Designed miniproteins, single chains, continued (5). Designs and how they scored, part 60

Each design is a single chain, and the fold is of that chain. pLDDT is the mean over its residues in the fold that is shown.

## One batch from the design tools (miniprotein)

Design m18203
Fold by ESMFold2-Fast:
Structure m18203 (fold): chain A 101 residues (1-101)
Amino acid sequence: LPRPETPVELAKAYIDEGLWYYALLIAKTLFDQGKYEEAIAVLDLLPESNPVAQLLKGEAYFKLGKYEEAIKWYQKALEIDPSNERAKKLLEEAQKKLEEM
């Protein structure tokens, strides 16, 4: 059944009210449902400097097979937090996938 609002429209409404955390939850829910392109569209509404959004955006690109884009977003997350072990592992996995292509 079609919803009256798309997840992207709902996320934008939350961001317009200053409730960016709910927009991030919408993106994560879409990601968990395998809706990676919609998750990226919601994440694009958040500030580019948000480290959690950067990491999730990289993971969504990785799931879409866009390993070069995934690497870019993991590197941006590591620029903010160089000690992020999850981002380091995901970066290494994406680099391996590129080498196998």
Scores: mean pLDDT 81

Design m18204
Fold by ESMFold2-Fast:
Structure m18204 (fold): chain A 71 residues (1-71)
Amino acid sequence: GEKEEKEKKLQEQGAKQAGDLAKGAALALGMEVEKIETEADKEGAKGIATTPGGTVVASWSKEKGGSVELV
């Protein structure tokens, strides 16, 4: 139904935002991005950028906003 379509669109937007954030952070650190993976649910989204120097994880939630970690 209409509610499910809105939820899917918000999840897709969140996944894109988290992926773009992870990629942008890795590039800002001067790292090459080899792979981007994204996950999204009703609460937020996660983007994972794999680089030769490590993994950049960007998390975004509707309530708390974005965060970025190098692991």
Scores: mean pLDDT 76

Design m18205
Fold by ESMFold2-Fast:
Structure m18205 (fold): chain A 92 residues (1-92)
Amino acid sequence: GSADELAAAQARADAFIKGVKNTAERVSKHPLGPEFKKVADEEIKKVRDLLAKHAPDGAAASRAVNDAITEAGKKLGEAGGKLRQQVEAERA
């Protein structure tokens, strides 16, 4: 039901936020760490705002959070790609 969908959306959002924060901490000492953290903070805020905006409509919240996590994954992947390229250049 809608309550189960809302709980699932909240669990997905919480897991995403935890994972992103953990990654940002791991790269915090890198020169591009602040850039990654900026993107991470923006995407975390977007997911939280969408979850809050669509509560208590579990179906709407689930769709909004899922779409936001997908888009965030793309942006964070691009930022992470830049970090990986820099780390590889430093090893060369």
Scores: mean pLDDT 79

Design m18206
Fold by ESMFold2-Fast:
Structure m18206 (fold): chain A 75 residues (1-75)
Amino acid sequence: SNGLKTYKINLIKEATEAAIQAVKDGDLEAAEEIVRSLKDYVDDETYERILQAVREGNIEELKKITDEIIKKLKS
């Protein structure tokens, strides 16, 4: 369903934006908690990449991974 794909894309965007803001605020614990909500929407390899980027405070890598996830969901 196109509606379900749109819902998942919006959920991932919102969670990623919130996680990026938490990283910017220096709250890495909150950022990790937020990205755990993505565990059921991404593969294990992608999830581990997201966790590593959060732990490193790497906002650029978080944005890159999010773009990759969204492209896969649109395909």
Scores: mean pLDDT 81

Design m18207
Fold by ESMFold2-Fast:
Structure m18207 (fold): chain A 68 residues (1-68)
Amino acid sequence: SMKAEEIVKKAKALIEKIKAKGLSKDEQSDLIREELAKNLKEELEKLSLEDAQEASAKIAEYANDLLS
């Protein structure tokens, strides 16, 4: 859905911004978790179960690829 795609886009931008800070891998992972919870938790909770699972999977895959 368009809403799920917008959430994924926002999450990817946050992840890239955090990576640019040059923190340790553990610090980046912690900050990503914290920032995603603060900015996107409410929006994800308003999605259907299917859309929320798809968005969460795409966000996790992007973070893993970017930090690995």
Scores: mean pLDDT 79

Design m18208
Fold by ESMFold2-Fast:
Structure m18208 (fold): chain A 71 residues (1-71)
Amino acid sequence: SEAERYTQKAKEALSQGNFEEAVEYARKALEIDPDNVEAHLILAAALFHLGRGDEAREPLAKGVAYIESLK
């Protein structure tokens, strides 16, 4: 799917240290699939690496909430 494609691009950007690109692709994935746990976690990680930890709080909370719902 298109959301999976953007999530994969975000993951690749994160692994390469391209944190701004990781943020952009993760946000695009979330526009298509707002419940995408992996995209929320990638967005949070990229924002923390950019020193934008305050902006990471909501995507981190969303990702963690989904993980907790699986328990």
Scores: mean pLDDT 83

Design m18209
Fold by ESMFold2-Fast:
Structure m18209 (fold): chain A 71 residues (1-71)
Amino acid sequence: SLDKYLYEFQKKVEEAMNESETLEEFLERVKKIADEFIQKAIDEGNYEAEIHIRIFQRSLELELKRKLEEE
């Protein structure tokens, strides 16, 4: 299910945020998590999850880069 996939992805992103000291570290952790979930989605044939995670990753990366430029 897409909802279950997104829930698990979101939990990993929240863990990364709590464990990261900087926005740069958080961004790198999110990239790794997204890559792992995308690969898992591809391996399972869950193309809907793959697409949604790619969109979420891009949106979050753009937002985090914007915040880094403000600091």
Scores: mean pLDDT 80

Design m18210
Fold by ESMFold2-Fast:
Structure m18210 (fold): chain A 56 residues (1-56)
Amino acid sequence: EAEEYREKGEEYAKQGKYKEAAEYYFLASRIYHGQGKLEEAEEAFEKAREVASKIK
């Protein structure tokens, strides 16, 4: 489920595991986009980009 992957991304981000968080947010975004949930897809994509910017 896209929502489950978004929740995992949020969980990893809270733990400082930005690489894992970005992977799950990108996955959630792709699934939301495929479901026609463009607003949720865009939100997840932006969170993925934000978290990815914190990867060393």
Scores: mean pLDDT 82

Design m18211
Fold by ESMFold2-Fast:
Structure m18211 (fold): chain A 89 residues (1-89)
Amino acid sequence: DPDERLRERYNRLHGRELTDEQFEALKEYDQLLLELHELMENNASDEEIRKKLEELREKLEKLRELGIPQDYIDLGEALLEGLEKILDK
């Protein structure tokens, strides 16, 4: 089951059993990352890409509020910054 495998991966990554709210938020964040990647691969407009980056930043803030470790949040911020730099190529 892909969903059970994803939950197990998240639990292992964070070294704890995640709440349903934490798991849902992480799943939504990963889904938005995939959508951003698809937009970039399909040469979507700057507006669409920027909107998706804002949605990702909002979800990352929700993850922090839910108690996801700061190291993971920092990694997420670095990833989003890296993706923004790709747009500037």
Scores: mean pLDDT 78

Design m18212
Fold by ESMFold2-Fast:
Structure m18212 (fold): chain A 84 residues (1-84)
Amino acid sequence: DIEELASKVTLSEEELKQIEEIISKLKPGDVVVVTGSDPLRNAAVAAEFEKRGIKVWTGTLPATKDTRIYIGRGDRVVDVEVIE
């Protein structure tokens, strides 16, 4: 299963710090959309948001080498971050 495989993906300290910085910008009710070309990496990043109680969705972008994080508020995207 992809979720089980994603649990074996190790994120760097820098990537974890970027995730924490993104979480600090969130307001109650915000959702996070995690996108990138690597579904296992996307799932690992999504799991870090989920561990902190954040609502998260994942998507795959075949041409993107980086993982992109979209912050949704209501029906709008209010911020876009990149995890490098």
Scores: mean pLDDT 73

Design m18213
Fold by ESMFold2-Fast:
Structure m18213 (fold): chain A 95 residues (1-95)
Amino acid sequence: LSAWELIGLGLGYFKKGKYDEAIKYFEEAAKIGSDYERAVALLNLGEVLFKQGKYEEAIRAYEEAAEAARRAGDEVTARRAEENLREAREKLERE
């Protein structure tokens, strides 16, 4: 199973509200993928964690996503990760 297939499965579960399954697939995709695939998987992982209110874990996922995206030369994913990181940090600062 490729990293992209795992990302696809994770997205499917995320859309259905099956967050635990989505997390499992995004974590596996991040482990086996290239820097580009890892960045996309970790960005999606952060989004699931954010939806669950797990802001500290979402912050870590977004930080790793931004680093992987920069290594891959993917400025679009890096920017998205930085924007999401800012939102997650704001949630913690508010409480």
Scores: mean pLDDT 89

Design m18214
Fold by ESMFold2-Fast:
Structure m18214 (fold): chain A 57 residues (1-57)
Amino acid sequence: MMSPEMQEAARDSFLELLKRGLSREDASQAIVRAASTAKDAEELKKRVLELGDELLK
């Protein structure tokens, strides 16, 4: 799948999106989208939060 660092970032970000009120389906889609474009764990976290904010709009 991805590096261990990116896997941890994906799990943490997924849980954060759920805390923010996103559904599991929307949170999962945000993680998948972010992971496909992010080059490292920090970029993945940033993109997930941006996508989560857009979905909660």
Scores: mean pLDDT 78

Design m18215
Fold by ESMFold2-Fast:
Structure m18215 (fold): chain A 56 residues (1-56)
Amino acid sequence: TERVRRLARELGVSPEDAEAILGALRGGASDEELRELARALGLTDEQLDRLVRALG
């Protein structure tokens, strides 16, 4: 998704990591599951919050 790629660049996140978070969100992942995924990908809580707010 072009929007996801642009947001990823703005936040300093790889497009692949941003797409992983989007996929988890659309799959119905809980807040806990999203935080665990973000930690595994090396994302900060702020980067996760901004991705969730923009994509969800």
Scores: mean pLDDT 79

Design m18217
Fold by ESMFold2-Fast:
Structure m18217 (fold): chain A 96 residues (1-96)
Amino acid sequence: ELQLLVDAVFFSKEPPEELIEKVKEWGKENGLTDSDEELRQKAIDALVAGKNEEAARYLAQLMYRDLELAKETYEEGVSALLKRAVDAAIERNKAR
């Protein structure tokens, strides 16, 4: 559920303010004590590992603290995941 809200905010061209506020409120209520840099690294690692619910928790906390940092973190994680998918596709093509 939280993952779908986070995805809706970051993948929508015009995300509804209501969804942004809802994710920020979740981050505020579930307050993590990790530093911003620790949260960023944990979010990226979780996204690459396919631990989407765990990643959403870290991203929601980052959105509450700094929306731009959260957006940058999400973009980095998605980029890393995409590169892994491309590498896997290339390896499959070599199996001919």
Scores: mean pLDDT 74

Design m18218
Fold by ESMFold2-Fast:
Structure m18218 (fold): chain A 57 residues (1-57)
Amino acid sequence: EETVKNLEKAAYEALKQGIDYETVRRVVRVAASQLGIPDEEADRAVENAKKKVEEEK
């Protein structure tokens, strides 16, 4: 779903800017809730973003 991919991209950019993981996770969950996306999918988007940041390192 494009909306989940957009949350993943937003999480990736935030993590890349040095915003801490817990803050990014909380913000993404709030955004997901507004879009009707379950917490499980929001958490997956943040985890995928974290993996991408770690792979670039």
Scores: mean pLDDT 79

Design m18219
Fold by ESMFold2-Fast:
Structure m18219 (fold): chain A 70 residues (1-70)
Amino acid sequence: LPEEVKEKLEEIRKLYKEGVEKKDEELIKKAEEKAEELLELARRTLPPEQLKKLEEEIEKIKKEAEKAWK
């Protein structure tokens, strides 16, 4: 993944982590919104192989957050 995409992915991961730790649903929602924005950007700019990798990473982050929330 490109460095800029990785930086945005880490920001999303941090928001999910903080949302779970603070039990703040607004932070979780913000993380989801940023993830959708990143995916939309990636669909226009990244090759299919890198897009798939990004989708897998975002799904993993989301799943980890859901598991930690419950």
Scores: mean pLDDT 80

Design m18220
Fold by ESMFold2-Fast:
Structure m18220 (fold): chain A 91 residues (1-91)
Amino acid sequence: MNKEEIEKILKRFAERAGVKITPELEEQIRKYAEKIVEFNKEVKAEISRLDAEKDKLTPEELRERVRQLTADALIKVGEIIDEIFEAIKKA
């Protein structure tokens, strides 16, 4: 998804949570959408690196690398979501 699509999703989420979208909150939503876009680029770069290295790895090592990548990505997504919720609470 592009940055504009992410911004729309975040705005819709805030509205459904009963939070008024102030100019300050709109700026925070824009910043978080940018963080999500950058995170997506980082994940894609890691997947590309793993793909380039896959022929050098055993099937066991490849499964472990995929598991670690998935776990790390989920932790980072959780951190971003928590930051968004805190920004919404302060609005």
Scores: mean pLDDT 76

Design m18221
Fold by ESMFold2-Fast:
Structure m18221 (fold): chain A 93 residues (1-93)
Amino acid sequence: SIEAAEKAIEELEKAIDAIEAGDLEKAKEDLEKARELLKKVKDEEIRRLLEKAIKLLEEAIKLAKENPFEAEELIGIAAIHLSFAKLLIDKKK
């Protein structure tokens, strides 16, 4: 479902905002919502991009306190994957 993919992207963007704000518990909750939405994403290419973004943000949460620079790099790569997912969604509409 394209709608499920768009909602998953919204939850991942909320997770990024939460990590940036230092609210790691909210970020984990937002990622869990994204994972549930991902189960409804039938497009394999979009699903793979969103799965990569989730894994990068999970690693960023683990590194946020001890290695904030590496955490920011992972967030940046996750944002790139979300941008590609948005582009693919637009092409499929």
Scores: mean pLDDT 88

Design m18222
Fold by ESMFold2-Fast:
Parts: structure tokens; sequence; C-alpha cells
Structure m18222 (fold): chain A 63 residues (1-63)
């Protein structure tokens, strides 16, 4: 069951909604790792993409 990964993905989206891109980045990476361990390449790839976008937003905010 990927329930834990799905919850981490939701937490990442919630952090992103609150403008906390660093926290969103960490949650997305944790979700991606769990999806990868479960063999779900599609969801892992999606979570990695969301992590990358959150990281870019975090760095833009710091500039």
Amino acid sequence: AMEEADKLLEKGKEAEKNGDFKTAYHYYLQAADLYEQAGDYVKASEAYRNAGKALIKYLEKKA
C-alpha cells in the first residue's frame, strides 16, 4: 500500500499552498522515495518533478 507516500504528497501540496517551498520540497522527496521503493515509476517521477519545482521556487524566493 502506498498510503504513506500519498499522504506525504498531500503534505507537500499543503506546504506549497502555504508558501513553504522548502518543506514542500522535503515532503515531495520523501513521497518520491516511497513510490520508487514500491516500484511505481510514474508516481515517483511525478513526485520528483514536484520536488524540483518546489526547490526552484524556494531558491527564487531567496534571491
Scores: mean pLDDT 83

Design m18223
Fold by ESMFold2-Fast:
Structure m18223 (fold): chain A 67 residues (1-67)
Amino acid sequence: STVEVGEKLIEEARKMIEEGAPPSKVATLLTAAYIAAIASQVEGRTEDAEKLKKEIDEVWKEAERKL
């Protein structure tokens, strides 16, 4: 599902941040995760989409602090 895709992309982004990956790679994963969140919203999964968006925002803030 689009929700599961979004969750996996968020997990990979968090792992990339911990490993000190290039900021561009982290940004690409978070952008893809955001697209998955929008797709989930369009599919009527509003609560799941809002949860994904919140998690993406938290990971962006983490990336800004560390990268």
Scores: mean pLDDT 83

Design m18224
Fold by ESMFold2-Fast:
Structure m18224 (fold): chain A 60 residues (1-60)
Amino acid sequence: HFEEGKKAFEAGDYKTAEEHFKKALEEDPNFSDAYFALGFIYKLQGDLEKADYYHRLGVK
């Protein structure tokens, strides 16, 4: 799922990327890279609260 999310992100399909990164976290809740990727997507969308939330989860 993470690799699929990365490909979607590179294609500019942030909605599909978000879905795949969330699925990666469902399989591994400690996958820091997926949290950081979600935070980055939300930051690009202007949702700074969600971006901060996911970045904080990634550093735990």
Scores: mean pLDDT 79

Design m18225
Fold by ESMFold2-Fast:
Structure m18225 (fold): chain A 55 residues (1-55)
Amino acid sequence: MSGRELLEKAEELFREGRLEEAGLYAAGAVSVGQREGDEETVARAKELGRRIAAA
């Protein structure tokens, strides 16, 4: 999966209240997005990770 696809899945899981899985997919989106050079996906995934940690 691309970083964007991992981020979209993380956002879906977060909306469903599946925080542990959302965190795993958000972390994956950061790692894959960094390899792809997708700075926007990395930034959004880090922000989602912060929201998951605060929830």
Scores: mean pLDDT 85

Design m18226
Fold by ESMFold2-Fast:
Structure m18226 (fold): chain A 89 residues (1-89)
Amino acid sequence: MVDEKQFEIDVYYALGLIALAIGNYDVAIKWFEKALELDPNNAQAWLDLGRAYLKKGEYEKAIEYFEKALSIDPTNEEARKLLEEARKK
């Protein structure tokens, strides 16, 4: 059961990454949200959710989710760089 849940989280997150890579930001957001429903402490999923909003031009939402990622993993340099980028808009 625990392994099945982790596999489901990994699949949802991977689908979000694929959608993000092809530029389907709304689909990426839905998959990252599903992954985060199962694992709200996944800092990387919060970061990539913020990245999807950044690509959509929704800078306020992007900042919110990058700050959430940093609250979970304050050592995430990628999150800090993306937060700085979003704040420049």
Scores: mean pLDDT 85

Design m18227
Fold by ESMFold2-Fast:
Structure m18227 (fold): chain A 87 residues (1-87)
Amino acid sequence: MEVVKEATVPAGGSATIPTEGVEADEVVVENLGKSEVAVAVLTSQGVSMAVVKPGETKVLPAPGTLRSVALTNLGKETAKVKVTIRG
């Protein structure tokens, strides 16, 4: 299964993508904007975190039941992020 979500996060802001009840193996995060974004993937087994730079793609493990993907914009510009949930 593959689910794609897009998010726009204002400078210094945050957004949460609810994904409760989705069985996933990984979350792919693509930073399409100009700001660094911190990503937290919350599952039934814990949290995985990464910082995704402008133009960078990160793959984060999602062991267990995926609960949410939280995005925090660390930069001065609006962030555009594409999140792909794979399982």
Scores: mean pLDDT 82

Design m18228
Fold by ESMFold2-Fast:
Structure m18228 (fold): chain A 70 residues (1-70)
Amino acid sequence: SADEEALRLVEQAIEAEKNGDYDTAIRLLEEAVRKATTPEAKTAVGRAVDLSKNPQVRAAGEAAIRAHDA
């Protein structure tokens, strides 16, 4: 399902950020925001954005959430 894909994308985004690949982390979080339809998936995406230590990743995630209603 799209929500299962969103959760996998969140895990991949967290790993990309740990590896310093911020461009990949941003892309994966934006895709996760688009695919998250349930409150549970939206909460998981929002939490991943909030827990990001990189200001650019957080800003991009927050912008994606605002655009796609999380």
Scores: mean pLDDT 83

Design m18229
Fold by ESMFold2-Fast:
Structure m18229 (fold): chain A 87 residues (1-87)
Amino acid sequence: SYSDFQQQTNQGIQLFQQGDYDGARTNLRNGVVNMGRSLGVDPITLTRQMSALNTAFDQATTQSPQQAQQQIRSSMESVSNSMINSG
């Protein structure tokens, strides 16, 4: 559900802030995959959204904690909107 996606986004950001980048990346990716499956998103769209998330996450690791949090939230919101509009 979208509620589960928001929860996974918040958990991912929390892990990122704690310095657990591997845990954060895994949690955020699982959120995207689970939502994509729930909405019946096509594999090409899902792959594109995961690539966008990976790029945003990598950029976030080079930013301040506050900027990184906003980058991850904005990326997950964009991914969510793209998947909802594709179903």
Scores: mean pLDDT 84

Design m18230
Fold by ESMFold2-Fast:
Structure m18230 (fold): chain A 94 residues (1-94)
Amino acid sequence: MASKEELIEIIRRMYEKIIEIAKENGDEKGAAYVRAILEELEKLIESGVLKTAEEVIEEVRRRTSLLMKQFDKETAEKVQEVVKEAEEEIRKMG
């Protein structure tokens, strides 16, 4: 069973990779937006609004789908791969 700390670590790692992808493409505003999403997700997990691994996965999908609309196709594909890896890691934890 995933602890809140373990879920937050996976989410943080995922979003840090997305921030690096945005920075590599010169999108400092996109990087700042991703950082804001991470901060809000951490708060939702810590406060218990998101209680289960599945609820965390659903919220990640919702927020990253909005983010991908702001990226070009190549950047969006890289982001989608990072998200899929994180979702699989969360599912393996319970």
Scores: mean pLDDT 77

Design m18231
Fold by ESMFold2-Fast:
Structure m18231 (fold): chain A 58 residues (1-58)
Amino acid sequence: MTGQQLVDQILRLRSMGYSQSEIAKRLGISQSTVSRILDLLNRGDYDGALRLAEEALK
């Protein structure tokens, strides 16, 4: 999975009404990582969100 795919999955699950903890459990990452990715996206920092997503997949 790429960082872009992880970001897309987070956004999809959020749009479906899942909480940050539920998204984290489904994707196998920490809730803090989901929260930080969403924060970066809300600020328009797509590059930062992608970098963090790639780090979460290591």
Scores: mean pLDDT 84

Design m18232
Fold by ESMFold2-Fast:
Structure m18232 (fold): chain A 79 residues (1-79)
Amino acid sequence: SSMREERERLEREVEELLERAEEALREGRYEEAIRLAERALELAKRLLELAEKEEIPRAIGLVLRAIGIKLDAELKLKK
């Protein structure tokens, strides 16, 4: 179905953005980590809106991971 294909595409894109954000965070590229985490958060929120009941915990996990990376990078950038 088109909805399933959209969810699978969104999940893959979120995972790729989160991996890149975590790499940027580890390398001290905090501004890039924030930008990547913000994009991941937007897509993860979209994924959560489209999620079937069984998919909700995973979608929430991706949202929380994006928030965590963003907050960590923002705190490190301000110090």
Scores: mean pLDDT 89

Design m18233
Fold by ESMFold2-Fast:
Structure m18233 (fold): chain A 74 residues (1-74)
Amino acid sequence: MAEEIKARFEKALEETEKFIEEDERLSEEQKKELLETLKKAREKVKAAKSEEELKEKAKEATGEIQSELKKYLE
């Protein structure tokens, strides 16, 4: 189960990275900042040692990514 959560999170990150890279509304600087946020989120989730911790870290990371995207995209 933990592997499935990690796989879903990684897939979501890859899709989000592609979205950011292809979005013409975002400046190069905004893209770099958003990609750095995704990188930190990925590292945080990979550091989780249990399924319970993984779920909590993934939820937190997703919230942070959504907040940053909203900040730049409104």
Scores: mean pLDDT 76

Design m18234
Fold by ESMFold2-Fast:
Structure m18234 (fold): chain A 63 residues (1-63)
Amino acid sequence: MSADYWSQLGIVYLGERKYDLAEKAFEQALKLDPNNANLWKALEQAMKDYNVPEAKREKFKAL
């Protein structure tokens, strides 16, 4: 699976409010491509679009 696949899966899980699964998906994406600025921008945008709670946002920022 590509980093793009894992990032898309993570965004889907954020929309479903499955934050633990989203975290694991983004961890896999970043493991495959840690310097992907587009991934970080997509994650920030998705957290805003789905109104992710601040406590969960802090966990994603720590990835």
Scores: mean pLDDT 77

Design m18235
Fold by ESMFold2-Fast:
Structure m18235 (fold): chain A 67 residues (1-67)
Amino acid sequence: LEEEIKKLEEMLKKNPDNVSLWVRLGVLYAKQGKYEEAVKFYQKALELDPKNEATKRLLEEAKEKLA
């Protein structure tokens, strides 16, 4: 998991507008139980693609874990 996160973060530095990379990093952080980080990544993805319903659902799910 840590190795995959590092690889995706490096790819994201080169392509910060790639919505899929923001979502994938959010999912990996959520799998580690780091829901605060997951929320931040999903929020960035939603800023880039505000009509993405799948990302919106992932954000809500991660927020519920923090409640």
Scores: mean pLDDT 81

Design m18236
Fold by ESMFold2-Fast:
Structure m18236 (fold): chain A 89 residues (1-89)
Amino acid sequence: NPEKVIEEEKEEARKEAEELAREKYEKGEGLVAPNASEKQRKAYVAHVQKVLEELGLVIHATAFIVENEKGEKVLLTVVYVEPLKSYSL
């Protein structure tokens, strides 16, 4: 059943993406301004983590397999915080 194989691959890719996102988060990559100093990045990451823990939110990484213009299958990784869809401005 192709659908089951695709879902299992997506779940494995999600777990790998979660580990990669966690490593990048700990390194202060991808969650702070590009021009921030290393100390500022770590302080920001620590602050975000504390806020997320206090709100009961979790950082999620989701991976999708898509085909590029050359027909090659590539892995796209998206990092997000839930519940983003229910936040009010």
Scores: mean pLDDT 54

Design m18237
Fold by ESMFold2-Fast:
Structure m18237 (fold): chain A 55 residues (1-55)
Amino acid sequence: SREEELERIVRVSLEVAPDDLKLAEELARDLGRVAGFSEEEIEEAVRRVRELYEK
């Protein structure tokens, strides 16, 4: 599902860049674009990356 793809993008971005929030955000944007996500879906993925980075 779309939600599962979004969750995977968030997880992968944080796994690849655990110590670099800006890189994790850029990865989430790039992965979302490649996956054909809308701008709103990409923003949601980046928002979740930010939320989880410090937790």
Scores: mean pLDDT 84

Design m18238
Fold by ESMFold2-Fast:
Structure m18238 (fold): chain A 63 residues (1-63)
Amino acid sequence: SAAEEAAKAQARALAEAALALFKSHYPDGTGTVEQVGDTTYTATVKTADQTFTYTVDARYFLL
């Protein structure tokens, strides 16, 4: 549905915003945003010392 597509777009945008914010603090880190399920998007950021994972579920934006 249009609402589900909008929710997925918001979830992806939030994951990308989180990745961009993290990259501003860890410029040497590498990161990706991937759709890991029908409604879930994961931002993964890898630094020399640690790997950080941020998962956003599009269902959070559905009412």
Scores: mean pLDDT 80

Design m18239
Fold by ESMFold2-Fast:
Parts: C-alpha cells; sequence; structure tokens
Structure m18239 (fold): chain A 66 residues (1-66)
C-alpha cells in the first residue's frame, strides 16, 4: 500500500532524527521522536501488516526500555 509505505518512510526519517538527537545529548527529544516513529509504524501496520514494520516497532521499543 502506498499509504503504508509513506508512513514507514516517515517513521524511518524520525528514527534518523532521533539518532542525531541522541548523538547531540538531547535524550528528551530523541525519546519523543522515537515515540512518534512507533505511532507511524503502528498506523502502517494497521493498514498493511508486514514483518519488516513489526520488527522496526520492536527494535525501537527495546531501545526505549534501556
Amino acid sequence: SPEAERLEIEGMDLISQALKAEQEGNLEKAKELYKKAIELFKEALKIQPRPSIEKRIEEIEERLKS
């Protein structure tokens, strides 16, 4: 689905921004960006269930637990 693909791309962009925020020591901004990415991936997963999207969500959630 083009809609699911767009949401996945937007989520990946947010992950890139979150990683940059972590490098800059802005952990609050990084956590906010990771949470936004999870929401976009969950929306994409609801439209089109895909193992790749599910794995992305799991990886970010695991990172947020640390």
Scores: mean pLDDT 84

Design m18240
Fold by ESMFold2-Fast:
Structure m18240 (fold): chain A 64 residues (1-64)
Amino acid sequence: SVMERVAIHDLTTHLGLSEEVAREIVRLAKAGDVEGAARLLVEHAGLSEEEARRIAEGMRDGLS
């Protein structure tokens, strides 16, 4: 979907994530797995747990 492509673009362009990792984060967020998506954001983008959770929740709400 357009929203999924926008989320992947934002993750790769603004957080420097690979397209593969960005797609997995989007898949988890779309499925409602906020904790799984946030974990990958912490691991791959170096975000704090709090910031990663906020981004993952926003993606869940926009993609579901």
Scores: mean pLDDT 85

